# Designed miniproteins, single chains, continued (5), part 85

Each design is a single chain, and the fold is of that chain. pLDDT is the mean over its residues in the fold that is shown.

## One batch from the design tools (miniprotein)

Design m18941
Fold by ESMFold2-Fast:
Structure m18941 (fold): chain A 59 residues (1-59)
Amino acid sequence: SEVEKRIEELEKNYEEAIKKMKEDLKSQGYSDDVIKEFEENAKKALEERKKRLIEEYNQ
C-alpha cells in the first residue's frame, strides 16, 4: 500500500532525526530529562502527521 510505504518512510525519518537530536543535545550538556521531553514532543508530532496522512488517503 502507498499509505503504508509513506508511513514507514515518515517513521524512519523521525527516528533518524530524533537520534541525531538526542546526540546533539547530549553533546551540548542538556540533561536526560530535557532530552526525553524533546523526544516525547517529536513522537507526538509524528503521531499527528501519521493521522493526517491516513485521513488524506481515506478521502
Scores: mean pLDDT 83

Design m18942
Fold by ESMFold2-Fast:
Structure m18942 (fold): chain A 100 residues (1-100)
Amino acid sequence: SLEEIKRELRRAVFEAQRRLGTLEERHPDDPAFVEAVRRMRAVLAETLRRIEQAESLEDIKKTVEEGVKRLRAIADEAGHPELRAVVDEFEKRVKEILEK
């Protein structure tokens, strides 16, 4: 159901946000890293808001695809493998949820 998919995606977003929060605490004196984490967390929050507002599976898929693209761009610009790992794990989890 749409509600079940939204619930699973919400959990995936929360897990990604928690991982980014932990990484931010590990690099407090790296302003570029902290800024990248802040931007990625903002994208995740916006993506979650749009998922909650979505009225169809098609809208959810488009929202998630756009969110992942934005997260990947930020992580790639930052050049930190740890940030890219968070994006890769989020993308994998989302793909699993949407393929069922």
Scores: mean pLDDT 88

Design m18943
Fold by ESMFold2-Fast:
Structure m18943 (fold): chain A 60 residues (1-60)
Amino acid sequence: SMLSQLADNLLDGLEWLVKNKAPKSVIDSIVDQIEKVASTLPPEDRERVLKRLEELKKKA
């Protein structure tokens, strides 16, 4: 779906920000946006998105 594509694009953006040590405020803003998009997704897509989000949060 368009929203799952948006979530994946935001996760790719978050991964780049974490790798490049972006400011915490920028990282937190993208994390919040991903969580909001994830809440609108079907359970299967939501679980996949949230799993990747948690892995990226551990690296931040």
Scores: mean pLDDT 87

Design m18944
Fold by ESMFold2-Fast:
Structure m18944 (fold): chain A 63 residues (1-63)
Amino acid sequence: HAARAAEGARAGVAAGPAGGAASSGMGLKDNTQLGDEEAARAAVEAGAEGGPEAGRAGKIGFQ
């Protein structure tokens, strides 16, 4: 669980800035509507918003 929590915290940070930018470009370019954009947006949102929550879970499990 600690390993997953740490991975979640890292994924949140990566998905937020770097992943968001990459997903946005690729998603919009390949599929501008629904499917890919929703998946990319959900991933970025979960990564970015989940970042603080994942970090909190990671902090608890990290101990």
Scores: mean pLDDT 48

Design m18945
Fold by ESMFold2-Fast:
Structure m18945 (fold): chain A 76 residues (1-76)
Amino acid sequence: ALLAVKKYGSEEAVKKAEELLEETLRRIREYAARHPEADTARLARQLLEQTREEILRVVKELSTEEQVKKFEEAVA
């Protein structure tokens, strides 16, 4: 998803997408470090899917219709 944003999204959408993904990965790493005995796979999947939906929203908000169409085709 992030590579498609970098290729087809606006510069502002790319920056926000990278910040959202980095924050989500940080939260997953922090949780895994604090709870090594816990099954983090479900939480990681849920957080990554929520982040993917937010990235799609940001791309649609901050990009032209043509850029959004190319992005959606690239991630389909």
Scores: mean pLDDT 72

Design m18946
Fold by ESMFold2-Fast:
Structure m18946 (fold): chain A 83 residues (1-83)
Amino acid sequence: SAKEEALKEIEKILEELQKEAEEKIKGAPKEEVEKIGKEILRELLERTTELYIKAGLIKPEEAEKLREAALSGDVALAEKLYA
């Protein structure tokens, strides 16, 4: 089903971004770690938001707010809503 396909794609994206984050963070200066985390979170939200809607886990209205928070750099709000 479309929901099952969306959930599989979300898992794949989460695995890919976690691996990317770990690799970037391990090689990064301490002061860049936070910036890398913000970039990874933004990419996660951009790539997964539509899939979460498709899976029925998030309402379109909620997804729009998450996307806006990520794009505006309000990472703390985005993290709280995504949790």
Scores: mean pLDDT 71

Design m18947
Fold by ESMFold2-Fast:
Structure m18947 (fold): chain A 74 residues (1-74)
Amino acid sequence: SALEEQLRAYREQVLAAETVEEIEAVAAQLMGVLDAEDAARLRALLDTLRRNRASAEEWKTYVSILIDEILERL
C-alpha cells in the first residue's frame, strides 16, 4: 500500500539521520501520515525521548521500533 511504502521510506530516513533535530523533522512528517492513535503513540514516544535527553542512537532505535510495530499491523 502507499502508506506501507511511506512508512518504510520514513524508517530509512530516521536510520540515516545524524542528529536528534533531523529525526524530529522526519517524525513530524510521519505524524502527518499516521492515524490519530498511532500519531498519539509517536508523540508520546518523542515526549519521553526529549524528557530523558536520549541520544540520537536511542531516538533512532525507539522511533524505528514504533514504525516497525505499525507496519506489522498493516
Scores: mean pLDDT 89

Design m18948
Fold by ESMFold2-Fast:
Structure m18948 (fold): chain A 71 residues (1-71)
Amino acid sequence: DMEVDARLSGLFGTVFFRDLSSPVASEALIEAAKILAERGDLEGAEALLKTVISSGTPEQQKEAQKLLEEL
């Protein structure tokens, strides 16, 4: 799906271009993980969620952990 690929590319651009310690970067990683999971890339989704668990806010870590358990 070309539209999904464009959105995913934009989210990766946000993570690399912006401050990675910001809540916006962690939120982009959660969104990218959801997109990867919808596409069936469970390994990619898991990797992004583990990154959020390591570097996100406590709320973001909790959301990422819940999503990881649902994969």
Scores: mean pLDDT 70

Design m18949
Fold by ESMFold2-Fast:
Structure m18949 (fold): chain A 92 residues (1-92)
Amino acid sequence: MDEELNEIMRKRRAAHQEAAARAQEALAAGQPTTLTLELTDKLSVDLHFDAGELTGVTITHSADPVAAELAARLRALAEAEGIPVTTRTVAE
């Protein structure tokens, strides 16, 4: 029951955790780095850091209405905090 989905999610999670750990080390060293947060299968957020400071956010979402609505809300929150934000829609 959903063993294939569980295996895919486990491998994606492991790869994401490893990439996040490397990005955290680069961030701690003051190097430019990007942390990718997959909020859903249709929505991800890239947090861009330079010298340990958040310099920008890229929101990538599918054309799915729910993903688009969440992306719009995240964009509004970033704008309210004065963070530069870029939104990208993936066609397929």
Scores: mean pLDDT 73

Design m18950
Fold by ESMFold2-Fast:
Order: C-alpha cells, then structure tokens, then sequence
Structure m18950 (fold): chain A 108 residues (1-108)
C-alpha cells in the first residue's frame, strides 16, 4: 500500500459517516478528497459505498478534460476544496475551508 493509499484510507475511515451523508445529500456517485500530511498533498476518490477507487497517475494529468470526475479534481486541486461531490451528469459540489457547501461553477 502506498503512503497515499494509506492516508486516504485513514481519512475515509475517520470521516465515513460525513462522506456517506454528503453523497446522499448531493446525490453524487463519487467523492474527490484532498488529503494532506507532513507537507505532502494527495487526492483520493471514493464511491457512494465509501470504497476507495484506484486512481492512476497524478490528478494534474487528468485536469484537461470536461468529464465530471475531472471537474471534481479541478475543484480540489485548483480551488483548495477539502472535498468535492461528483455526479454522473457533471454537477459538482465542494466543501470549502469555511465548512459550507458550494456548487462548482467553472470560470466563464
């Protein structure tokens, strides 16, 4: 298990109820989560059952697409969101550092 996978698993287990509640409230299929430890930053992807989804490569390699998952990655990586909820239809919601949910609207 990589350090990234270990930290993601630990964070998910500690926040499992919050993740599941968020996915149920938003109707999202995936959660994109920012994980930080010892100055290192990662992202993790979790499905609606709280299962970690294997994520190949770096999120930066995937930012150049309009797929809903990558919009969630963009919100977490670019805008500093702690967590983003991603729906199959492309709707993205994120939890800001102020603890409030916001709909992700790409800059026009």
Amino acid sequence: MSEREKLAKEWVEKNKEKILKMLNETGADLAVIRVEKDGKKWVAVVDKEGKLIPFPGTPFELIHTDLPLYRGLDAVVRDGAEIAAVKEDGEVWYLGPDGKWKKYEPPV
Scores: mean pLDDT 61

Design m18951
Fold by ESMFold2-Fast:
Structure m18951 (fold): chain A 119 residues (1-119)
Amino acid sequence: MEKSGKRVLDNVKELADRKATDELVALLEKYQNKVNSLRQAASDNPVAQQSLSTASSLLGTAISYAKQGNLDEAVILFQGSLASLEQAVRNDPSLKSQAQQALDDVAKFGESLIKSFES
């Protein structure tokens, strides 16, 4: 999971460095949707659900900053969201497979967005 989280973080940083605001917002929104799905899966674990709620809240703020052009702040808030997701999986290891798939899906989406700039 940490390796897949790093892939998403690398994508977020690359899009921020490119000042690709719309693409960064799309990536963060895709990740937020995945975190919200994990919150539903964690309904029986209040500690994991609280960590996922924190991750979702930080993502909402990151999306707001990205939309305002404050991309550096969006990256910092995304890092906090990723740490909260990792804490949720630590508290509920049953989430690990779903979280891994979510991060891999978001990473592939980010990589496809970045590749669009290489043409």
Scores: mean pLDDT 86

Design m18952
Fold by ESMFold2-Fast:
Structure m18952 (fold): chain A 53 residues (1-53)
Amino acid sequence: MELPTVELTPEQRAAARALMAGRSWEDAVAAIAEHFGVTKEEAERILASVLRA
């Protein structure tokens, strides 16, 4: 990550969207946390950002 303030690269955003496809919110958060190596709270922030953008 370049900066910690809810900014994702286009590639990270695409990966997050792919990880959430066909999953429940809980499963998507877990998958994102594992993929990016972040906490569940950070994964929830990433997922919320992707859904709004």
Scores: mean pLDDT 72

Design m18953
Fold by ESMFold2-Fast:
Structure m18953 (fold): chain A 71 residues (1-71)
Amino acid sequence: SVEDLLRRLRELAREMKEVAADMQAGKIPEDEGFQRMRELYAEIRRIAEQLKAAGHADEVEALLKEFGLVP
């Protein structure tokens, strides 16, 4: 369960980086890119909240920092 959630969180973080790169490269329209990122961010937040509630806040924070998704 926790391992599956951490794997899913990493997959979503990678996809957010890919969408951002595709937007920068002009491969997808900005409006479409922002919509996709909003959807990905919502799922990332949901999974991160579940993992933090389960006592895995350290792993979540480290992963999100690795992908530049937290300040």
Scores: mean pLDDT 83

Design m18954
Fold by ESMFold2-Fast:
Structure m18954 (fold): chain A 86 residues (1-86)
Amino acid sequence: SSAELYRKLEALVEAGRSAEEIYEATKPLVRSEAEYYYLLAFVYALAGDLEKAREYAEKSLRLLAEEKGVKEEEVKRALEAFYESL
């Protein structure tokens, strides 16, 4: 479940694991890569790592657009609008 994936991501981020180690440890629970990066972005944001949170949020949005057939140009526009709202 998404809740189980979230709890594992939170524990691994708190333990200071690398991005590669986190993905390898959690990949059996990953049903969507977009969801994986979205949850990881949320975990890093709550941990105060805003740079990693932004990186993973962008990756999640790009993958979600690909999965839903949204054009990459529309994703870029949405990201620009989001950054302007901050």
Scores: mean pLDDT 78

Design m18955
Fold by ESMFold2-Fast:
Formats: sequence, C-alpha cells, structure tokens
Structure m18955 (fold): chain A 99 residues (1-99)
Amino acid sequence: SRKLILAQMRGMAASSSLFVAKRMLEKGNYDLALKEAQDAFQIALDLAREFGDDETAARLQAIQQQILASTDPQERIALIDEFEALLKEMLKAQSERMS
C-alpha cells in the first residue's frame, strides 16, 4: 500500500484550502478564511501524525496557533505561507523516505 500518493493528494487539497483562505483574508471575509484554513490545518496535522513526524506536527501546530492569535490579515497571510511551505517540505521528505 502506497500511502504517499494519497498523502500528496490530501496535501494538494490542503494547499487549495490555504489559497482560498488567503483570498478570503484579502477580501475581509475572516469567517470563510478561518473555515478554509481550519480544514487545511486538520489535513496537515493528520498527515504529520500518520507519518509519525512529531517534530513537523509540533511546528505546524505552533504556526496554526500564531495564525489564530493574529489580528493582522497580512501577518496571517505570511503565516499561512509558512504553514504551506512546511507542509510541502514534510511531503517531500516523506516521498524521499518511502521511495
């Protein structure tokens, strides 16, 4: 069973939700932005836990908490970009370990 393909598809879904979240932040639609971001956060944390990557799970959770605590839309967008970069880095590292 190759979990990697499904993980990459889930990662792409998370990235799409983060993109929508950033667009909603730019439009001042914070409720929809939070909903989309929360969906992506859950996918990313589930992936990290499934792969036993406790370090990446902790780092993702820390960035999530910073996004939720921030009141500045520009800071939130920058933190979402950091979250997405870490998610992509984790998926790349998992690809290299499983190949």
Scores: mean pLDDT 85

Design m18956
Fold by ESMFold2-Fast:
Structure m18956 (fold): chain A 68 residues (1-68)
Amino acid sequence: SVEDRLRALMKEALARLAARDRALAREFFTRLINGEEVSPELMARLAALAPEDSAIVTAALAEMEAVL
């Protein structure tokens, strides 16, 4: 299913992230998969991620959008 593919992409991305950033990224991806609103505060925290982790989240988003 689309949901199973999105969850798989989320798990792959989370495994590549620094441990400190996993909780924030998990919350973001979970809300996105569930069709829930992402707050401006959560978006601001994502924008403050380290460059490597920001790149991982951005790449995962592009892959998720391609599945939708």
Scores: mean pLDDT 82

Design m18957
Fold by ESMFold2-Fast:
Structure m18957 (fold): chain A 89 residues (1-89)
Amino acid sequence: DQQIQQLQQQIQQDPNNSVTWFQLGQQYLRQGNYQQAISYYQQSIRLSTTNSQLSQGYGGLGATYALMGNTQLATYYFNLSRQYRQLSL
């Protein structure tokens, strides 16, 4: 609760910070709110400026789809996450 409020405040100050959107995705994933987690991870990906940020966002989507039982999408996004992680070195 406090972590989500702090992250929402950070987004109000800097709405283009990919990492903050990713962290919101993680908090909603922990709560089991998969639809909201997907939305925040997608926003993080859209605002990503580095391969490391893209890797994190795609990893979040992979984890969310895995928990939803969608193994095809989970595998797809985990593979994207791995590719961008390798490119970031």
Scores: mean pLDDT 89

Design m18958
Fold by ESMFold2-Fast:
Structure m18958 (fold): chain A 87 residues (1-87)
Amino acid sequence: SSLLEELERLREEIRAAKTAEEVRRLADRVVALLREHGSPEEVAQAEAAYALLEEMIAAGESVARLRTVLAHYVDEIIAALRAREAA
């Protein structure tokens, strides 16, 4: 699906991010995609993940840690979408 392809591209961009600002910008794009294409549950999870990421940035977490957390969240969404397509 278009959503799956866009999330896979975002995942690669997240892995390449070098600053907290880049990670935040990519997180904004993930939330926007899910608001447009996702279920209410997926949107709620995205908003919760975004709030956690903002808290981590405010706490001074490393860019490597921010990348890992956001990438893991996106991987979970990709897995859920693939499982839904396989059903």
Scores: mean pLDDT 83

Design m18959
Fold by ESMFold2-Fast:
Structure m18959 (fold): chain A 115 residues (1-115)
Amino acid sequence: SLEDILEIAKKMANAKTVEEVVSYLLALLDHIIRLTDGELKKRVEELKQKLMDALRNGASKEELIEIFEQFKKTVIEVLKALGVPDDTIEEIQKYLDKAIEKIKASTETASFTNP
């Protein structure tokens, strides 16, 4: 549901580690996949696959930031296509921006051990 998307996005924005931020991003992708069909679903599934491939190959900070920026663009397009209110989209965008800033502020993205 939309409430679940907001809750996951908020938890992601308040996560303390890069590992937690990435885990919430995966949960958010799965939730959006369940709310979409056809071409939109395929686009979100491709983004999830890109994230999973990056994680398997030891994603750099730069790669994670790029994936989050691509996710932000895709999620906004999907939510607009689903008729989600602009105020709700703006709130989700704010949480995504906070998550990106947390990744940028981390000392090492690939370690997942730094506070």
Scores: mean pLDDT 78

Design m18960
Fold by ESMFold2-Fast:
Structure m18960 (fold): chain A 65 residues (1-65)
Amino acid sequence: IKEGKAEEPVVTAKLGETVDITIVVDGKKITVKYTPLEVGEHKVTIGAVVDDVLVKAEVTLKVLE
């Protein structure tokens, strides 16, 4: 498991709209699509498997109506 870092540590999204969250790991950028289901401010851990390695990063998601 490798730790990544969100390129934008705070992402603003609208309820029900898909947003792209970019994670940086070992100088590589990985984009994960996320659709928020609840309004408010949430800390989420985004994970992706790349070349059999699990990469995780924490991001703060601000969801508006």
Scores: mean pLDDT 76

Design m18961
Fold by ESMFold2-Fast:
Structure m18961 (fold): chain A 95 residues (1-95)
Amino acid sequence: KWEEYRKKGEEYLKRGDNVLAAYYYILSGEEYYKQGDYKKALESYKKAIEAAKGVDDGLLASAYYNMSLVYKKMGDYEKAEKLEKKSDELLKKYL
């Protein structure tokens, strides 16, 4: 099922639809996270970040935040805090 979201992300990226590509990569990362596959979750969130940069700050913030949750599970609290701060700074522009 997470393979399906990853495929949709790649399909939308090929079409030049970076917003939908980022959205599906986030969904893929969330499903890998639920399965405990933190490496694949990080890979999916990294692709979401690359698709969302300069296109959608909300999706970019979501990808940073979700990536921070993976690092917390991996015990890397310093990386998690840096990613949470990046997410918060993006969202503050719209508050």
Scores: mean pLDDT 85

Design m18962
Fold by ESMFold2-Fast:
Structure m18962 (fold): chain A 89 residues (1-89)
Amino acid sequence: MEEELERLLRELKEKEERERKRKELGREIALALGAAELGIIRELKKKGVPEEIAKELERAEKEIRERLEAEWDKLSEEMKRAIEAALKG
């Protein structure tokens, strides 16, 4: 019974570590995808797409930018806290 409990506790700690890493990777991927999408939108606008498409791209660019700015500020605080926690114990 005790040995089974110790095994479950180890598995729980491993799952917590994997979950933390997955969340961090997910945030980094989201930022990278947003940045790539903004880059594509800017290149398309430079190549001279029709005005209707240009307006749609401008809306998408604003939405992505606002989302990235909101997520970036949040991630900076979370990453800072995680680093400080790791360094101090």
Scores: mean pLDDT 64

Design m18963
Fold by ESMFold2-Fast:
Structure m18963 (fold): chain A 100 residues (1-100)
Amino acid sequence: SIEDLKQRAIEAVDQGDLEALRQALKELVKLAVETGDFEKGLKALVEVAMHALRQGNLEGLELTEEAAEELAKVSPNPLEAEIAIGIIRIIRGVGRLIYG
């Protein structure tokens, strides 16, 4: 499920495992596209970004933004996708301000 993949991505962020994060994000995007569950996928990516911010994981924030952009390209609701990307970009900006 998207929830299970979100949890795997959060665990990868906690472990500092960027490769595990990349794989979990890739699987999450793929599942959201295959099921048409774009809103849940975008919300999960926002939650992963918030967690990466809490951990000071700037590379994890970058990977999460890239995943959201990939999901947005195929989303039937471009406004919803742009809002999620905007939130993640703000989170990444805050992360750079605090940890950069």
Scores: mean pLDDT 85

Design m18964
Fold by ESMFold2-Fast:
Structure m18964 (fold): chain A 98 residues (1-98)
Amino acid sequence: VEELAQEYLERYLKEIEKLLKEGLITEEEAKKVKEALERWAREHPLTLVVWSAMAESDIELLATIPEEEFVEAVRKLLEMPEELSKFLKKIAKRKREE
């Protein structure tokens, strides 16, 4: 889980860097989102994995997560900062449309 969460974190950090270089977000916005994302990956790695898998419709990955862990992760998603949640949803949607 932690290794997979780290892979998702690295992918999102690269996307944030790309958006910053393209001028689509400000440096302040990028810093805040990076800090929040790194904190979630460290403190709630399973929650980041579950959210990412749901956003990418990775049903096979979701099926490998134990039911109890999945339920806990979903409950933690409700506590995710709205700004971070909105940003991650935009990234996931963009990647699916590419």
Scores: mean pLDDT 71

Design m18965
Fold by ESMFold2-Fast:
Formats: sequence, C-alpha cells, structure tokens
Structure m18965 (fold): chain A 85 residues (1-85)
Amino acid sequence: TEEIQELASKLPLDDVEKIRSELFEYVLELAEKYGIKDREELQKILEESLLVALKKALTEPIEKAIEAGKEVAKKLLEEYKKKKE
C-alpha cells in the first residue's frame, strides 16, 4: 500500500487513474468469468497487479504498463481458481 502510494506520486495523476480503473475493471470481469467471489483475495490480486503496472509505468509507456498489470492479474486469478478446484 505504501509502496503503491510512493510509485503513484511519481506518475501523472491521469495515468494513475487510467491504470487503476482499467486493472479494476479487468480483475472484476475476469473474476466473474472464473466464478471467484472472494473479495479479500480479489483485493490482494488487484494490489499486486497495480504494483507491477505502476513500477512498469516508470520506464515503459502507460499502455504496456497496463498490459503487464493485466497479465499478472490473469496469472494470479488462474492460479487461485486451480487451487480451489
């Protein structure tokens, strides 16, 4: 959380907003598709994905940062689904 706030402070506010909104939408959509309703787990996946995207945004275009965050979110959601099956 503190690391996320520090990284966000180094980026334009509109870029941070776009990363947050796109990752939030993606995680919710994919979670619904996979039948994952654990809000605590979804929050952890979202935070991890956001951390990866914000770090990437410091050195890469914002679009690539968002894609990196989405890839991490997908991997974590798929692993969680497998663990529950």
Scores: mean pLDDT 83

Design m18966
Fold by ESMFold2-Fast:
Structure m18966 (fold): chain A 75 residues (1-75)
Amino acid sequence: AVTDADLAAVRAEAARLRREAAGRDVPEHRLYAQAATLVLNREQALALTPADLARLGVPPEHHAAVLALLRQALG
């Protein structure tokens, strides 16, 4: 199961990756997918729901893209 602490860690990692990507045009959905793979194990990352992504602050338009990237990378 994905906990609130896990989601907080993913959010912090996404913010770190965004700062490191400053000056580069990196899509938002790729930053969140990368953050999830760095923080969560495979089973946790594949169990993420649109509701979990909303709690992370991921814009609704990016939810499907984040989930698709996670399934492509880890499934």
Scores: mean pLDDT 82

Design m18967
Fold by ESMFold2-Fast:
Structure m18967 (fold): chain A 97 residues (1-97)
Amino acid sequence: MKKIKIGVALDPSLSREEQLRKGKEIAEKVKKFAEKYKGNEIDIYYVPTSDAAGEAAGLVYEKAKEVNPNATLHGVREDAEKVIEEGEKNWKKFEEE
């Protein structure tokens, strides 16, 4: 079974309101991605840098789960840079489709 990994990273230097706004934008993109690949397992990773980051990751997970019941959510305490890089790679690949 193919596992698709999505990284969710929010800039902790942004205000809570801006982080939540970006989180909602990410949630809509991830929902479309999860619907396109609903036959695959989707593993969502996030760095809990703030309450807003955790809240945004939860929203992303809920939106993905609505269209793909195999969606999972994982908190990453280390490797914030890797989560950002993987997130960018996944979105770039999605945009190229």
Scores: mean pLDDT 70

Design m18968
Fold by ESMFold2-Fast:
Structure m18968 (fold): chain A 67 residues (1-67)
Amino acid sequence: MSEAEVIAEIAVHDLSKVTDLSEEEKELIRKAILSGASNEEIREISKLLVEGKKEEAKELLKKILAK
């Protein structure tokens, strides 16, 4: 397993403790990290998900995947 894959699984696991994540949301987070999302972008996604702003988090994930 690559370092990025380990980081992705840890991030998904930690977020799932503070908010309910769908399988789609978990997969989008993994893809963002594997695509080279910055630590700041990952933190912002996590904050949005914890605050219940799931649609804003999904939009940010799509922008990260598109660059």
Scores: mean pLDDT 73

Design m18969
Fold by ESMFold2-Fast:
Order: sequence, then C-alpha cells, then structure tokens
Structure m18969 (fold): chain A 103 residues (1-103)
Amino acid sequence: GEIIAEAQRDVDAELAAGVDPRTLAEKYIEEARKAVQDLKAGVNPEEAARRVLYNMAKLVLIAKRLTPEERDRVLSELVRIGREIADNPEAQAAFERAAARYG
C-alpha cells in the first residue's frame, strides 16, 4: 500500500545518508511509541493510527539490516505496540481503519 512505499523510500533515504540501522530502529521505536500514546489518548486518532502504521512499517523494513539480537528486540517492541493497541478498543478500531485505508 501507500504507507509501505512511503516507509521504504524514507528508510532507503536515511540509510543512503549514512545513518546507522540500529540508530534508525531506536528512532522508529520512539516515534511509534509517541504515536501509540496519541492514539490511546484520542489525539487526532486517524493521523495517530497512520503514524503507528508508518513507523511499524519502517521497523519491519530496517529489521533486515540488524543483527539477530537487535532484530529480536525490534520484533518484541512491535508485539508490545500491537498488544497496547489491542487492549484499547477505540485505538484498535482506529488502527484497523488506518490499516485498511493505507496498508
């Protein structure tokens, strides 16, 4: 979908600029966490859900450039994010709508 293509372009651009994959993974985790907090708080939930999807897509894309240990940590964070969203019915509904529209 559109969001995967956008995430791929942005990840490729940051890698081309010489940013270390581990540093990018940490940045994407932080941005995903901020987006989840906004989503759970009901702050512009459609845009917050899109930001969650975008940063989750970037994490999946950067994971292939990481060591196995670093990749496992990223996957653990993705599972945690998914669970936090699933534990909030309003957040889950907004996330599912965004995934259908942009994923």
Scores: mean pLDDT 88

Design m18970
Fold by ESMFold2-Fast:
Structure m18970 (fold): chain A 100 residues (1-100)
Amino acid sequence: SILEKLKEGIDRAIDYIKENPEGVEERFKEAAEGLKNFGDDRYVKLGEFIALAEYLYSQGKEELFEPYLPNFLKVWLEIQIEDPEALTKAQVYAIKKLKE
């Protein structure tokens, strides 16, 4: 399911943040570039993007998001049409897991 792919990406990103906080900006850029890809892997990349963006926002680095917003919005809108609840559930999951 889309939600399971989003959660997979979120889990990978949060594990990365905990182990390699200094590498988060580069990891975010890699996830953002992955949003341009075709197929289900882009949903894993969106999950990574959501978790990394939430973390970067908490660090006051929201300016890093702006160049990637068009790619983000494209995939976000695709999911919003197919399964709008998956996006809300994924974001709640990311916020809760970042606090663990």
Scores: mean pLDDT 81

Design m18971
Fold by ESMFold2-Fast:
Structure m18971 (fold): chain A 90 residues (1-90)
Amino acid sequence: STEGLKNPEKLEEALEEVEKEVEEAKKELAAARAEFATDPSAEAAARLAAAALRLIGAAVEAYLLAQVAERLGRPELAAKAREIAEKALP
């Protein structure tokens, strides 16, 4: 449900949460890549896959928030959401 996101304050909160999630997910992915490079175990591979999926999920959420911001007539928040999504994916 995106009902709460019709309020600009809630949309801004959601963007702050997603931006933090992207940064934390990027750090987790970097750590998982380093772990897998050092010890390519099945457990390290599973952690790497989970970290990659977390980052992808954050990027998708940011793109969805951009769509919500556009519908609310908040192009500045839509631009910020797209920038957050771009930080998640190359």
Scores: mean pLDDT 84

Design m18972
Fold by ESMFold2-Fast:
Structure m18972 (fold): chain A 93 residues (1-93)
Amino acid sequence: MMRSFANVDVRTTPTPRTLTLSISGPVNGPVSFWFLPSARTGTVHPVVTVSLNPGQSASATLNADLRDPLPVVPVTVVGEFDSDQETPVTVSE
């Protein structure tokens, strides 16, 4: 099992936020995405599991109220997948 990381800045308003996740390259089976705050928000983001082919994307919604006084908070996305080679994960808002 391999993991790839991507950081994205997410606006705190309005919630919930929708992020588009994609993986490029070959993977074996489903991809699981974890949303972890890379800052001091203390908010737990949900795990999203999707089945992707190389070049496909999935939309995931942050089901968290990120009412930090910052208008934008950094979020770390972790893609966990089975592959024989490193496969990058990309994130956009």
Scores: mean pLDDT 60

Design m18973
Fold by ESMFold2-Fast:
Structure m18973 (fold): chain A 56 residues (1-56)
Amino acid sequence: LSEEEIREYAVKAGEVALQLGMSLRQGAELFLRESGVELSLEEAQKLVAEGIEAVK
């Protein structure tokens, strides 16, 4: 995945988390599962949080 594709997955996971009332951690876990990228949970949470801010 490109950096742009990774960012898009994080945004989508953040949108799903907001829509379903999921925690940031649950959104990050969703992002990691859907994208298949190998990142720490902390880095994934950061990317999902940035994605949420970008679409808010």
Scores: mean pLDDT 80

Design m18974
Fold by ESMFold2-Fast:
Structure m18974 (fold): chain A 107 residues (1-107)
Amino acid sequence: MAPRELTPAEREEVAALLADLDAIEAALRALGENGDREALLAVYAAALGDPEALELLRQAFAEGMTVEELSEQMIAQLEAVRQGLALGLWTEEVRAAVRALAAAIQA
């Protein structure tokens, strides 16, 4: 079965969210390439709102995870969201999460 057909207004909002995801991906890639651990953690904190998840990430860094590895993992998660939006899987939760990430990266 095909995904739910979006209205013209919903299609414009999805196009805007996809553009925000492109900006977020570019910013995450730049942060990974620059090794900006604290900025990348700030973006992750804005997405999750969970201090427990941040402590687990800090422990992973102490155990040898690189900023580049975290950046690539986050980009892979954004690609999954992008594919869902392109297929018409539009939700309030996804919309809120993308907007929060865009604000966190100053995109």
Scores: mean pLDDT 71

